# Designed miniproteins, single chains, continued (3), part 75

Each design is a single chain, and the fold is of that chain. pLDDT is the mean over its residues in the fold that is shown.

## One batch from the design tools (miniprotein)

Design m10594
Fold by ESMFold2-Fast:
Structure m10594 (fold): chain A 99 residues (1-99)
Amino acid sequence: SEDYKKGLEYFKKGLEYLKVPQEMIDRIIKKFEEEKNPKKLADYAKDVIDALEGKTNLGKGFLGLVKRIAPQEVIDKAIEYFKKARDYFEKAYKNELEK
């Protein structure tokens, strides 16, 4: 669906804004395209947003590294992109329920 494609595009933009290496972005997006379940993708986007906002433990993984090295204004802008991705994945999920 168009909403699913927009969700992927905005998630990719969030990762690009955080200056994630292109190879890692390509791997993440490929996994999202293989998943195709928009509910799971929306939930994953929510988890990323919550981690970047400090609502969950970031650990020593990728998001923890980003939170330590990226300026707050860069993180805030990336969160806006991930929120748009979440909203588009939620729309894609709702559209599948209405079929």
Scores: mean pLDDT 77

Design m10595
Fold by ESMFold2-Fast:
Structure m10595 (fold): chain A 55 residues (1-55)
Amino acid sequence: SLIEQAKAEARALGESLALSQPKINAVVEKVAAELKAKPEVTQDDVKKIIEEAFL
């Protein structure tokens, strides 16, 4: 699903930025929660939510 792909992408980005595991887990959970709150998910939603989660 797009949500599972977004979780994997957020985790990979957090690892590339050398974030701690608790911070990576928090970002992944935030991304998943934001996407699950939407009635329909698009690739643009995934990109925006990941970008906002790392600001």
Scores: mean pLDDT 80

Design m10596
Fold by ESMFold2-Fast:
Structure m10596 (fold): chain A 93 residues (1-93)
Amino acid sequence: MEEIINALKGDPETVELLKEIIEKYEETKKPISLEELAEMIKERFGVSDEEALEAAKTLIQQLSKLLNYPFSLESLNGKEIELIKKVLEEGNL
């Protein structure tokens, strides 16, 4: 927990993306697919489809490693969203 909070304090753009992910999940109650996450990254950062997809995969892999929890590369489900939300709340981000 502390390691991921410290990493995110140095990355406000990723924090804002994670907040957007949480908001979308709370509105729809549907898992956020890898493709949907890539579209969110594309819209926020103005990158190509290929760059957005690689960034989405990298983000999921980094979250999995830092939280020591096996995130699915197919979608972010309610358990993964709750873990992300807890990090942002505990980090006061």
Scores: mean pLDDT 80

Design m10597
Fold by ESMFold2-Fast:
Structure m10597 (fold): chain A 82 residues (1-82)
Amino acid sequence: MRARLRQIEQEVRAIVQQVRENPEVDLAAARERLQRLSDQAASILQQAIQNGDRRTAREAALAEASATVAILYLNLLEKERS
């Protein structure tokens, strides 16, 4: 699970960087990818809580928060571009 959470965080960072480096990136597609990553992190969080794995739960909560903040950032960019 920890390796998967690191992978999720890496993918969130890569999506944000791609959007920042290329203004032609499809923000709707990027948001859908971030939402899927957020959902995956939330699933890991629930499983970790159920298993009493507090370390994994903290890492999953941070990964979910990271994806959520990235979605908010993309929503603000879309409003500016509209």
Scores: mean pLDDT 84

Design m10598
Fold by ESMFold2-Fast:
Structure m10598 (fold): chain A 58 residues (1-58)
Amino acid sequence: SERQKRRKVAEFMRGMGETDLAKAIEKGDKDAIKAALSVAESLRVPQEIIDYLRSLLK
């Protein structure tokens, strides 16, 4: 489900110290999700998390 995808992405973001971004993603903030995808391009993010981010923007 979209909620489970948001939660998994948020847990990963918290692990990287991005706590405020994680909270916004859990709330379904599309701008926060876009920002997280941009961050994923500069960091070693697992493909599963990238796929979730793309799915949440579709």
Scores: mean pLDDT 79

Design m10599
Fold by ESMFold2-Fast:
Structure m10599 (fold): chain A 61 residues (1-61)
Amino acid sequence: DEFARWDLDGDGVITAAELRAVLASQGIADVPAEELIRVLDRDGDGVITRAEFEAALAERL
């Protein structure tokens, strides 16, 4: 369900633009979206899939 909050257009993938929009809405200006994508994007394709997002959350908790 957290993935759906970041996936603004519901296409099943989170882009850099969507990450930036979410971070801006939360008032987080000091976190670079590109660094977050780099950490979450395990395939290096520049987008975050649901599987990569869930794996990152599992590593965090």
Scores: mean pLDDT 67

Design m10600
Fold by ESMFold2-Fast:
Structure m10600 (fold): chain A 88 residues (1-88)
Amino acid sequence: SKLSEEELEKIKEQLKKMGIEEKFLRIKVTDAEGKEREVEVSALHLAALLEDKGLDEEERREWLRKHGLSEEEIEEVERVEEQAKKVS
């Protein structure tokens, strides 16, 4: 199911109560003008975006690597997704 911004905020609060702090990751994206730029995004928002895209496990990892995340950061996004599913 697609997560709303309100539902994401509730999940974030539940994760914080479980001792899981919000983490921000720096990703590389191409803007509308075709220029590469770096943006900071929360791991929870990235997890929700990838779920909404309907990507499989390998496609998710490839997308995250393509956007400049390290293997450790990719594992963090996967961990946050699993924890969010547990509290949703």
Scores: mean pLDDT 73

Design m10601
Fold by ESMFold2-Fast:
Formats: C-alpha cells, structure tokens, sequence
Structure m10601 (fold): chain A 78 residues (1-78)
C-alpha cells in the first residue's frame, strides 16, 4: 500500500539522517548518504520517473563500486 511504502521510505530517511550525524567527519560517507537521501526524498515526493530512477540506480551502483566498504555499511544500516 502507499501507506506502507511511505512508512518504509520515512524510516530509511530517518536512518540516513542518523548515519549523516554519526559520520559527520567522513566526507565519503557524507556524500554517499546524501545521495541516497536525495533519491529517497524524490521517491517519497513521487517526482522520480521510472526512466530517471534507472539512471539514478546506475549512478548509485557506480558510487558503491568506487567506495564499496562505506557504501555497503550504509546499505546494511538501512
């Protein structure tokens, strides 16, 4: 349902805000978490079309490949 989807996105956003606070001095984690937060905020606002979402997912995968350990730690925390 839309309510369940919204609740999941809001929970993930709250977790990203915690990650941003906990890793304030780590610029790589800050960049990755901010990127993910922006994507989730756009999904919550329903202003991220499917074709643009595919491009964003590809960009996210590139970030994960370049910063695998930090990106994986963020993904595991969500």
Amino acid sequence: SDAARRARLEAALAQLDRILADYADNPVIQAIAQFYRDVLRRQLARDLPADELAAVRQQWQAFMAANQSQAQAIADAL
Scores: mean pLDDT 74

Design m10602
Fold by ESMFold2-Fast:
Structure m10602 (fold): chain A 60 residues (1-60)
Amino acid sequence: SPEEVRERFRRDAEGIAEDFVRIAKMMGLDPESPRGKAFEEQVRAGAEALADLLVERYLA
């Protein structure tokens, strides 16, 4: 169903965001810094936007 497709893409987007945040932390990004927090927010927002785009494209 469209709802299952949306849920799947949202889960995949969360996984992608987690991977990028993890890699950034491994490369020395301080997650408690203002820069680290902004980075995490931007990555999660970008992943959500990508998931929304993929849902629109797939269900169109």
Scores: mean pLDDT 80

Design m10603
Fold by ESMFold2-Fast:
Structure m10603 (fold): chain A 105 residues (1-105)
Amino acid sequence: SMEKVLAQIAEDAAALVPGLAELLKKSKELSPGQMAAALLVAGFASTLAPAQRKTSGEVYKELGKFAEKKGDFDEAKKLYQKAAELNKDVDPKLAEEAKKNAEKV
């Protein structure tokens, strides 16, 4: 069933999210396919695994930086806003930094 598929994706995404956040911080470049995969992982983890909201927000913030480097300022702003929303109650410092990044693009 679709519900079982989504539950498995959520579990797999939740397991990947902490390592993904750290890999993105160390990465200089991101391919379009890698960007799409990271957005999917962060999206499922943030929606279906509430314990991963903070780390998913860290992924969105790093993806915002890659969008900004590509000159896609509209996408960068949306990603930074998602990072701020996910961290507003769990990491206010990261939320404020993401808000400031969104205002700059």
Scores: mean pLDDT 79

Design m10604
Fold by ESMFold2-Fast:
Structure m10604 (fold): chain A 87 residues (1-87)
Amino acid sequence: MKKEAEEMLEALDVVEKDLEELKKLIEEEPELYKPYAEDILKQIEELLKQLEQLKEKFKDNPEVIEKIEELEEKLEELKELVKKLLE
């Protein structure tokens, strides 16, 4: 349990960093990412589904749940940013 939770937190930290970097790149160069907007939205939806499943698996670990909820918020922000590219 402890090792699995620690490994999950490390994996979630990597995902968070990648999402923050992608958000920055889209904000700086929106035209470059516009052709990929639909694919990015699909990836966000799949990641949100995976996070929901992980919440069930780690429901007794509050640190993992808090990290997942933080990532869900960041994914929703990224989703809104990517939707604006399609306007």
Scores: mean pLDDT 83

Design m10605
Fold by ESMFold2-Fast:
Structure m10605 (fold): chain A 62 residues (1-62)
Amino acid sequence: PERLRRMAENAEKGAVELEKQGDTRIADAYRKASEALRQFAERGEPDDEETAKRISEIGGVG
């Protein structure tokens, strides 16, 4: 869960920076990935590479 929470925080920070640059569509994808990562962390999903990659692909960040 710790790794997934950290990834969610990083995705949110990236989204803010991308919005400042005018990349709102990419920023939206980062926010969706962040939300998915937080949900998985709350459900107690393991902090593994497969889970993180799957979430990133759903959010369009990977």
Scores: mean pLDDT 71

Design m10606
Fold by ESMFold2-Fast:
Structure m10606 (fold): chain A 87 residues (1-87)
Amino acid sequence: LLDEAEELAREAQENPEKAKELVHRAAGLLQQAISEEVKSKEEIEAVEELLKSLGLLGEELPEDPVEAAELLLKATREIKKLIEEFK
């Protein structure tokens, strides 16, 4: 899920014409991955702090699909690192 979300976000950066559709799919996969991998209160708080630092907690993605893809790619990579640290 995280790897697929990262790949879709990368493809969105490379294909601006499809970026909006790819960004929506990547965001959905990222949310699903977080719900499946993040179980404890401490892990949830760490992910929320990361999302807040990136301007993604409670805020909508940028209206520009390419900017949204860039931010989502960064968020996906940082969340992958956090989940790896929880192991």
Scores: mean pLDDT 74

Design m10607
Fold by ESMFold2-Fast:
Structure m10607 (fold): chain A 86 residues (1-86)
Amino acid sequence: SNQAKAEEIEAFLAKQTPLAEAYRAELRERLPSLDPAEQEETREEIELIERELPKLVAAAKQVAQMYREGASDEEINEFLRKLAAE
């Protein structure tokens, strides 16, 4: 059901968002003790998480809401295709 799909997405976000935030925090704590090359790679990873995580969370929340409002899998797929093209 659409309700079950929305709940699965919300449960996934509730589990994965704190893990992604914890990983970013660990990268930040580790950064000062790394070699210069590893520091650059770690900064790029932190910047990627900071840029992409809010977008992914917002998109997933929108998908969950669309399911709750009765959206079809086709409508969800179209939304995700448009988002991926940005």
Scores: mean pLDDT 87

Design m10608
Fold by ESMFold2-Fast:
Structure m10608 (fold): chain A 83 residues (1-83)
Amino acid sequence: EDAELEALAARVEAALAALSPEVQQQVQDLLDQYSRAVLEGDDVAADQYRDQTLALVRQHAGEDAAAALGRLLDAHRKQALAA
């Protein structure tokens, strides 16, 4: 449901907002690269950027934040591929 994805997004935003500005920038750069790879249909690059983003978030915000972000990225990717 859209409401569940919105709740996950709000939770991820709160977790990322608690990070230092330097780590927030690194996460944003990786998410931008992931989004471009998804839109270009580069599954290998998309998987690599997803893994790098989740590893960074896990290191700085913990496993629950990384798991929530992973679910959001997977949902958004599925939606992009269905369009």
Scores: mean pLDDT 81

Design m10609
Fold by ESMFold2-Fast:
Structure m10609 (fold): chain A 64 residues (1-64)
Amino acid sequence: MREEAARAAAEGDVDRAIALIEEAYRRFGPKEAEKAAKAAVLELLSRGDEAGAARVAQHLRELL
């Protein structure tokens, strides 16, 4: 889940990254979802997508 979410974020696919984080939460719980979200946020920030990173962080807050 973490690696897949990071890959989606690296490709600029924020919606897919969010969907993968939600799936991680449902299957493995909040700790795994947090790890996936952190990986996705770091990838988005590294490519200058601050808005995408904010969307991922907001979605994680709504899940927790």
Scores: mean pLDDT 83

Design m10610
Fold by ESMFold2-Fast:
Structure m10610 (fold): chain A 96 residues (1-96)
Amino acid sequence: MEAEEKKFEELGLELIKKILESDPETQRKLLLALMAMGHLYVQGHSIEEIEKISLDELAEIAEKKLREKAKEAGLSEEEVEEIFNEAFERILREIK
């Protein structure tokens, strides 16, 4: 467990560094990928399994899941985009 936690922490820190150095569109994609990585890890997926998934695919997984939950809550696509933008701005402010 500890070895996997440390490897996940290292991957998360690498991704956070990339987020801080990236343009806003790339920052959003990397934040979604980080969320997907955390979600999969909490669900019991190994770091090796998560590492095989590309950052683009991880971002797509997170976006799809968030849109599914938003649809269940009765939110429009426009409302989802607004919520995502606000959430990403808040996360980036906390990391900086």
Scores: mean pLDDT 73

Design m10611
Fold by ESMFold2-Fast:
Parts: structure tokens; sequence; C-alpha cells
Structure m10611 (fold): chain A 100 residues (1-100)
């Protein structure tokens, strides 16, 4: 299933992250999907769980299709620190705006 395929990819990405074997293009694509979800939630604070689930499934489908077309490369330490900072800022911005 799409959910099983997405879960397997996420588990592999997490394992590669923990082992220092970072796939840069896939992480960048993952952050793009997370940013799009966060943006939708911020613009639509009253969105139903069903709307959010539908958006989530659409984003997962797009992620899987685009991931197939993305050549894997390892992130440098500098790119990894930039990526971590981007994720941290996204989380802080989301928390700040959700508090409104």
Amino acid sequence: SLEEEAQALIERLRKEWDEGKVNGPLLELLVEMLERMARYRLENPEASDEELERLGLELVREFLERAKKTDPRLMSEEELEEFKERVRRLGEEYRRLKAE
C-alpha cells in the first residue's frame, strides 16, 4: 500500500540519518512536504482532521513519485547543519503561529 511504502521509506531515511548516511535530496524533498503541510495548517486553522488526512495522502503520493526521480547523494556536514537549522526554524515558526 501507499502508506506501507511511505512508512518503509521514512524508516530507511531515519536509519540512514542515525548512521550518518544522509540522503540530501530526499531530506530536502521531505522538508518541502512538511513545509507545505505546516503552511496549510497555519492558513486553515479550522481545517478538519479529514481535510488534513486527504492533504497528507496527496503529499505522500507526490513525495513517493518525486523520490523515484531523485538521484540519491550524501549530504556534506555543512549541508546537514543547514538542513537541521531549517527544520528547527520551521518547527519554531509553526509553534509560534499555532499559539495565535
Scores: mean pLDDT 70

Design m10612
Fold by ESMFold2-Fast:
Structure m10612 (fold): chain A 74 residues (1-74)
Amino acid sequence: MLKDIQKLLELRDKAVEAIDSGNAEEAERYIQELLKLADELLPTNPSLAFLAYYLVAQVKKYAEEKGIELKLPG
């Protein structure tokens, strides 16, 4: 559990750093990794999957606030 939470937070932090540097492609990559982990966690740990989806939503909102367009399905 703790290691999984740390991995989710690390990916969120890397996505935010990419947005701050104006690198939309790198931010998209980290968001895709978060979504993949969320999908993998959903059947076994829905609470952690929900946290991952929440972190993706936060990163997307932050990108919009910074004027960075993310090319993601959904």
Scores: mean pLDDT 81

Design m10613
Fold by ESMFold2-Fast:
Structure m10613 (fold): chain A 79 residues (1-79)
Amino acid sequence: MKERIDALVEDAERFIADIEKNIDKMTPKELEAAIKVLEQLKAELRRMLPQASGEDRQRLEETLARVDETIEKLKEKLK
């Protein structure tokens, strides 16, 4: 379980970092695609919450918050 949580958190953090570096250069289609990927990652993180405890649960909750913030930033760029 912990290994799957670690991998998912690392994947989400890497994707967020790539978005933050490129957000000003992204086309509307790329922004929409990124939102879709983040929504899928959010769903996966949420599915793991009931199975996680302590530090792992905290990391999932922190990563979910960052995913939500990034989705909001991408949606703002689409306006």
Scores: mean pLDDT 83

Design m10614
Fold by ESMFold2-Fast:
Structure m10614 (fold): chain A 69 residues (1-69)
Amino acid sequence: SMADEEALRRAEARGQESAKLVNEAKKLIIEEVAKEKGMSLEEAEKYINENMNPAELGQLLAEKVAELR
């Protein structure tokens, strides 16, 4: 059914928009850490990967995604 195909495409589009928001939130978190610590963006990304556990990073991402809504 064309209606079923449209529903699947809308679900995929929503997934892509959610992925875009998460990607934007990641960029903002990296930029904030870079500014706060006086680091380059590359150094800030490395700092996050080395010093934040997955749960902490997940919480920060969720908070930033909520701010971007």
Scores: mean pLDDT 78

Design m10615
Fold by ESMFold2-Fast:
Structure m10615 (fold): chain A 85 residues (1-85)
Amino acid sequence: SMEVEEELREMRERLERVERLHETRRLLPLLSPEEVQARLDRLRELFREAERVVREDPSNTEPLRRLREELERLELEHLLAGLLS
């Protein structure tokens, strides 16, 4: 559906944003770079799975939901770290 394609585009842009923050050492600065990279690698894996499933079976929204939940969790942790600094 068009809605699923739009959500996938939003998730891509948000993932690219947190990846850029990591490149400049601004993402989750209290964690080791290796731990942050592992979380980003997992999110990219979830993104690839969601992109594949949106293409092959757009009625299956579960991979996109899991991607969104993991990304929102990372974004919330980053926001909270900024507020507590």
Scores: mean pLDDT 84

Design m10616
Fold by ESMFold2-Fast:
Structure m10616 (fold): chain A 80 residues (1-80)
Amino acid sequence: MTREEELQKLLDDFDKDGDGVVSREELRAMLQEMLPQVEFSDEQIEEIMKKYDTDGDGVLSGEELYDLLLDFIENPEKYL
């Protein structure tokens, strides 16, 4: 499975509403799947949301989420 296919699968698995956006709770669950050795606090999730939620709507679009997850996968040393 390619990284792109893995990211798309995670988006599909956590986008329970099928609306193409991911809530803060869904983002937290997704990051725990990607980095199970890292415990994310609510404050860390909020900081990540603020960085990638460029529209300020309180959710992440598929494109914003994809960029976030790709960064975490390609730069795991930031969180190790």
Scores: mean pLDDT 68

Design m10617
Fold by ESMFold2-Fast:
Structure m10617 (fold): chain A 82 residues (1-82)
Amino acid sequence: SELEEQLRELTKRLAEAIYERVKSEEERKEVVEILSKHLPEERVSGLATAKLPLELEDLPAALEIAKFLKRPDLVEEIEKLL
């Protein structure tokens, strides 16, 4: 489905952005804090390490991470799905 393809592509792009830009323990802590405001603890660990694919419930957290990473392209695509 189109939505599944969009979520898969967003998952890849977010994972790449996190991997490329989150280099310090301080930055990793910021990502975890953003996720923790929106998601249960079990999902926070998987998404912060880019090991879990995005679901619709994850989009508000994904939006805040995209803003934190200063990726307006990702912000725009996520906002279209909300």
Scores: mean pLDDT 74

Design m10618
Fold by ESMFold2-Fast:
Structure m10618 (fold): chain A 100 residues (1-100)
Amino acid sequence: SEIEELKKRIRELADKELEWLLELGVLTEEEVERARKVVDEMLENYDLSEEEILELASKAPDGATIITVVAYLVQLLKEGKLETVRKMLEIREEARKKEE
């Protein structure tokens, strides 16, 4: 489904960002694993309320700013704004390619 494809892209974007933050020394390996768990919980349970999504985001390490982006993208998916999510993903994916 389109929603499952967008969820996969969100997870891939988050994984790449967390890997980069680990390489920069912004996050530890333990903090990356904690952030990945938060991302997975948001994506697997994206039908959660806005309040529940924000509570999950609060469990992420302070340096994992990508978690705020994931929370926002999940909220947009819930609102049926699939085209907006796709455009936001394309912009972030292009920005990442320019850094590599």
Scores: mean pLDDT 79

Design m10619
Fold by ESMFold2-Fast:
Structure m10619 (fold): chain A 61 residues (1-61)
Amino acid sequence: SQEEVDRMTRVIVVEAEDRLAAGADPQALADSYRTGAENARKQGLDVEAEAFERAAEHLRA
């Protein structure tokens, strides 16, 4: 559901911000989330896939 996607996206974004504050490379982190989205879709985990895609887009902005 959209509510589940929104909730999961918020959790991932908070974790991403913590990793960036710790010195993670934004491009590598975004690529990691895109890979996560692809793997989730292959497993039929559409909520997880969309959340990862939205988190990757957040890192581009």
Scores: mean pLDDT 83

Design m10620
Fold by ESMFold2-Fast:
Structure m10620 (fold): chain A 98 residues (1-98)
Amino acid sequence: LSEKLNQWVRPKKELAEYLRKYAGDTREQATLSDIYNLILATAAELGLYRDEEDPTLVDVSDHPLGELLGVDEFDARDVEGIVERIMKHSEVVEEPPP
């Protein structure tokens, strides 16, 4: 999982539009770790955590993020599940040159 988080991807249209609108991120390529962290950051900013004192469960049932990930709710600690959903909306690419 740790090595997979360093994988570079190009977000497809739906994910790219989500990141641009809610995270202000316009990069054509990012790591899975970057995208995972942006999704969690936008969930916090949008107040989607069910309990602010326990920022574990994210309710996305009435949010575009839920449509993007194909779920009504997710556990923010489920890195593997979130990464798998990100991969469905991403194209694996080579690390961009420096």
Scores: mean pLDDT 78

Design m10621
Fold by ESMFold2-Fast:
Structure m10621 (fold): chain A 75 residues (1-75)
Amino acid sequence: SALEEAERLAEETLERIREAAERLSGTDAVVTMFELVGELKRRLEEILPSEEAQRLTEEVFRRAVEIVREAMAAK
């Protein structure tokens, strides 16, 4: 279903953000996070209604901020 595809894209985006945060330092990790979340939002808008795409993007952004914060604290 479209929702299952959207959840898969969200998890793949979070994995890419985690990998980037582990390899990049500080500001570069934050910039990459914003770019990947923006890419996800565009892809979700192709398969979900706008409100659902926005809500899932906001959830992913919150989780991504935690991933980047934890990775930065570990360096």
Scores: mean pLDDT 84

Design m10622
Fold by ESMFold2-Fast:
Structure m10622 (fold): chain A 54 residues (1-54)
Amino acid sequence: SDIVRRLNEALAARDLDAAEKAAREYARAHGMDPGVMLDFVRRALRDGGLTLEE
């Protein structure tokens, strides 16, 4: 999806604001707690190289 593409691009760029925005949109679209996706973003940026796959 476009959300996953934007999230992965933000993670690669290490753009915290863009990554959090995309993560919240992904959580909303999939009926997930935003905290789950925000935790994923924090982990991905800390560990490097992590992406969300569809």
Scores: mean pLDDT 76

Design m10623
Fold by ESMFold2-Fast:
Structure m10623 (fold): chain A 61 residues (1-61)
Amino acid sequence: MSVAEQVFEEVVAENPELSEEMKESLRRFAELMEADLSRRPSISDEQRRAIIRTGLRTGLA
């Protein structure tokens, strides 16, 4: 399971009321963020996970 998938599962577990459409959008957003961050070698896996998690949670606020 990728970092994006792990973080997506955490956010979905925290927000059980999300529609299928919202879940699909969040999954795509997480994958896009992971792809972008993978091009930045100065960012650790731990930092990438934190950034993706923050982005998804902010998108739901």
Scores: mean pLDDT 78

Design m10624
Fold by ESMFold2-Fast:
Structure m10624 (fold): chain A 100 residues (1-100)
Amino acid sequence: IEVTPEIREQTVASIRKGLEAMKKEIEELSKQADEAIKNGDLETLRELLKRVTVLQISAGLLYAAATIVGDEEVASEAQELYNRLKELGDRIEKAIKELE
């Protein structure tokens, strides 16, 4: 089954836009997590963990879409963002456990 070049281009452009937005959100979430950890803000850490979990699901979906269209570069980028979100989530969970 051949995906037309136009459909592939449009899909890749959509994925790239989603990844760019996600990158900015991860940076913001990381800063918010650092501040919440510093302040011992357990409530904010719990809310940030929920947001990180939602973004991990989104990153996984973008990875799947990139793999289907056969774009290794954007698939790799989606996987990197997924891994960054996993590391951030693990760090927030550890902070929550230590603050309990």
Scores: mean pLDDT 86

Design m10625
Fold by ESMFold2-Fast:
Parts: sequence; C-alpha cells; structure tokens
Structure m10625 (fold): chain A 69 residues (1-69)
Amino acid sequence: DELIEELRRLGEEDPATRPLVELAIEHIRRKDYEAAAKALAIASQEAADPRHSARLAELAGRLGELARQ
C-alpha cells in the first residue's frame, strides 16, 4: 500500500535507515503499530537527510496514534 511504498522509497534514498524501515514494515504487516513507531523513531535519528528524518519522525508519531486506537 501507499505507506509501505513510501517507507521502502525512504530506505532506498537513505540507506542508513533501511534496516529499521524494513523492520517497521514487518511490524506494520503484523499490525504491531507500537513496534513499527519505535523502529521509525530510531530510523529518523539515523537518517542522513534532514527531510527524511522529519518524515520518518512524522510517520512514527502517526503509527503511535494508531497503536492507541
């Protein structure tokens, strides 16, 4: 879906985030949004591009909200 495609693209554009992005995708597929949010929060800290860092942090926040619903 759109979210998984965006995450894969972010991992391709910023390879330092790729292992954590792939981990987050697996958590999303299992509907473990809390674990996915944590993985993306760490990925945002590893991103070389500040724009990728900001987007990963935003997605982490959104998945954290989903985990609470």
Scores: mean pLDDT 86

Design m10626
Fold by ESMFold2-Fast:
Structure m10626 (fold): chain A 106 residues (1-106)
Amino acid sequence: SAEDIVRAQMERATERALALLEEYLKNNRDPMSETKFLFVLAAENSELLLELRKAGVPEEVIEKISKVLNEMIKELVKLLDEGKLTPEKVRKLSEEALKQILEIIK
């Protein structure tokens, strides 16, 4: 189902984001690690939207989901730039985005 796709992809994306954040913090907030973090988040979002399209989810619904994901990325980027991004905040923002996306899909 679309719900199963969203749950699986969001969980995978969150785990990848957390691993990259750990790498970023370990490398003293190196700009190359930051670029990798942003690239992977964008790629994971694109993969989610592609899987939903393959599952027959209407473009109007996909556009709403894309908006939620973009707002999540904006907040993650803001926190990263401010030196305030933590694993807890990554999980919280991911959970909030998941909740919104599931409401859109129902």
Scores: mean pLDDT 85

Design m10627
Fold by ESMFold2-Fast:
Structure m10627 (fold): chain A 69 residues (1-69)
Amino acid sequence: MKEELEKELEKVAQELFDAVNARDIAGLRRVKEKARELYEKAQELGMNDLVEKAQRLIDTADAAIAALE
């Protein structure tokens, strides 16, 4: 389970990178939604390291959206 969550977080991080480079606000919003889902799942499982990673993805997506709007 932890290995699956780590893989999903890595995929979302790659999607974040791609959306930032493309200046795709809609893509950044989708990344934020996915990161929130992974945050909630990591919280439910008590995986504090993954909770922190998911929060950083959310914060980065928020900052990127704010910079582009």
Scores: mean pLDDT 84

Design m10628
Fold by ESMFold2-Fast:
Structure m10628 (fold): chain A 93 residues (1-93)
Amino acid sequence: SMARLELEYLSRLVRAVHAGDLEEARRLAEEAAERLGPEAAVAAVVTAVIFAMLAGRLETALRLAEIGVELFPESEALREMLEEARERLRAAE
């Protein structure tokens, strides 16, 4: 099932981000794009950025959003997440 595989990549990505392992997060996003297509990979990265922001991990959210924009430069959703992460980090300082 594609939906099951999408949830597996999202779960692994969220765990890598929680651990601060952004190189693993990048690898998982690239692998998800190859296996599921760029739309599913973008959705997983956006969700992981949102979870990092909700957890107060603003620097991690920013770095993940930057990786997302580098891998998927045409994604408006990831560009919006990058802007949101930057703004929240500025407001927290």
Scores: mean pLDDT 88

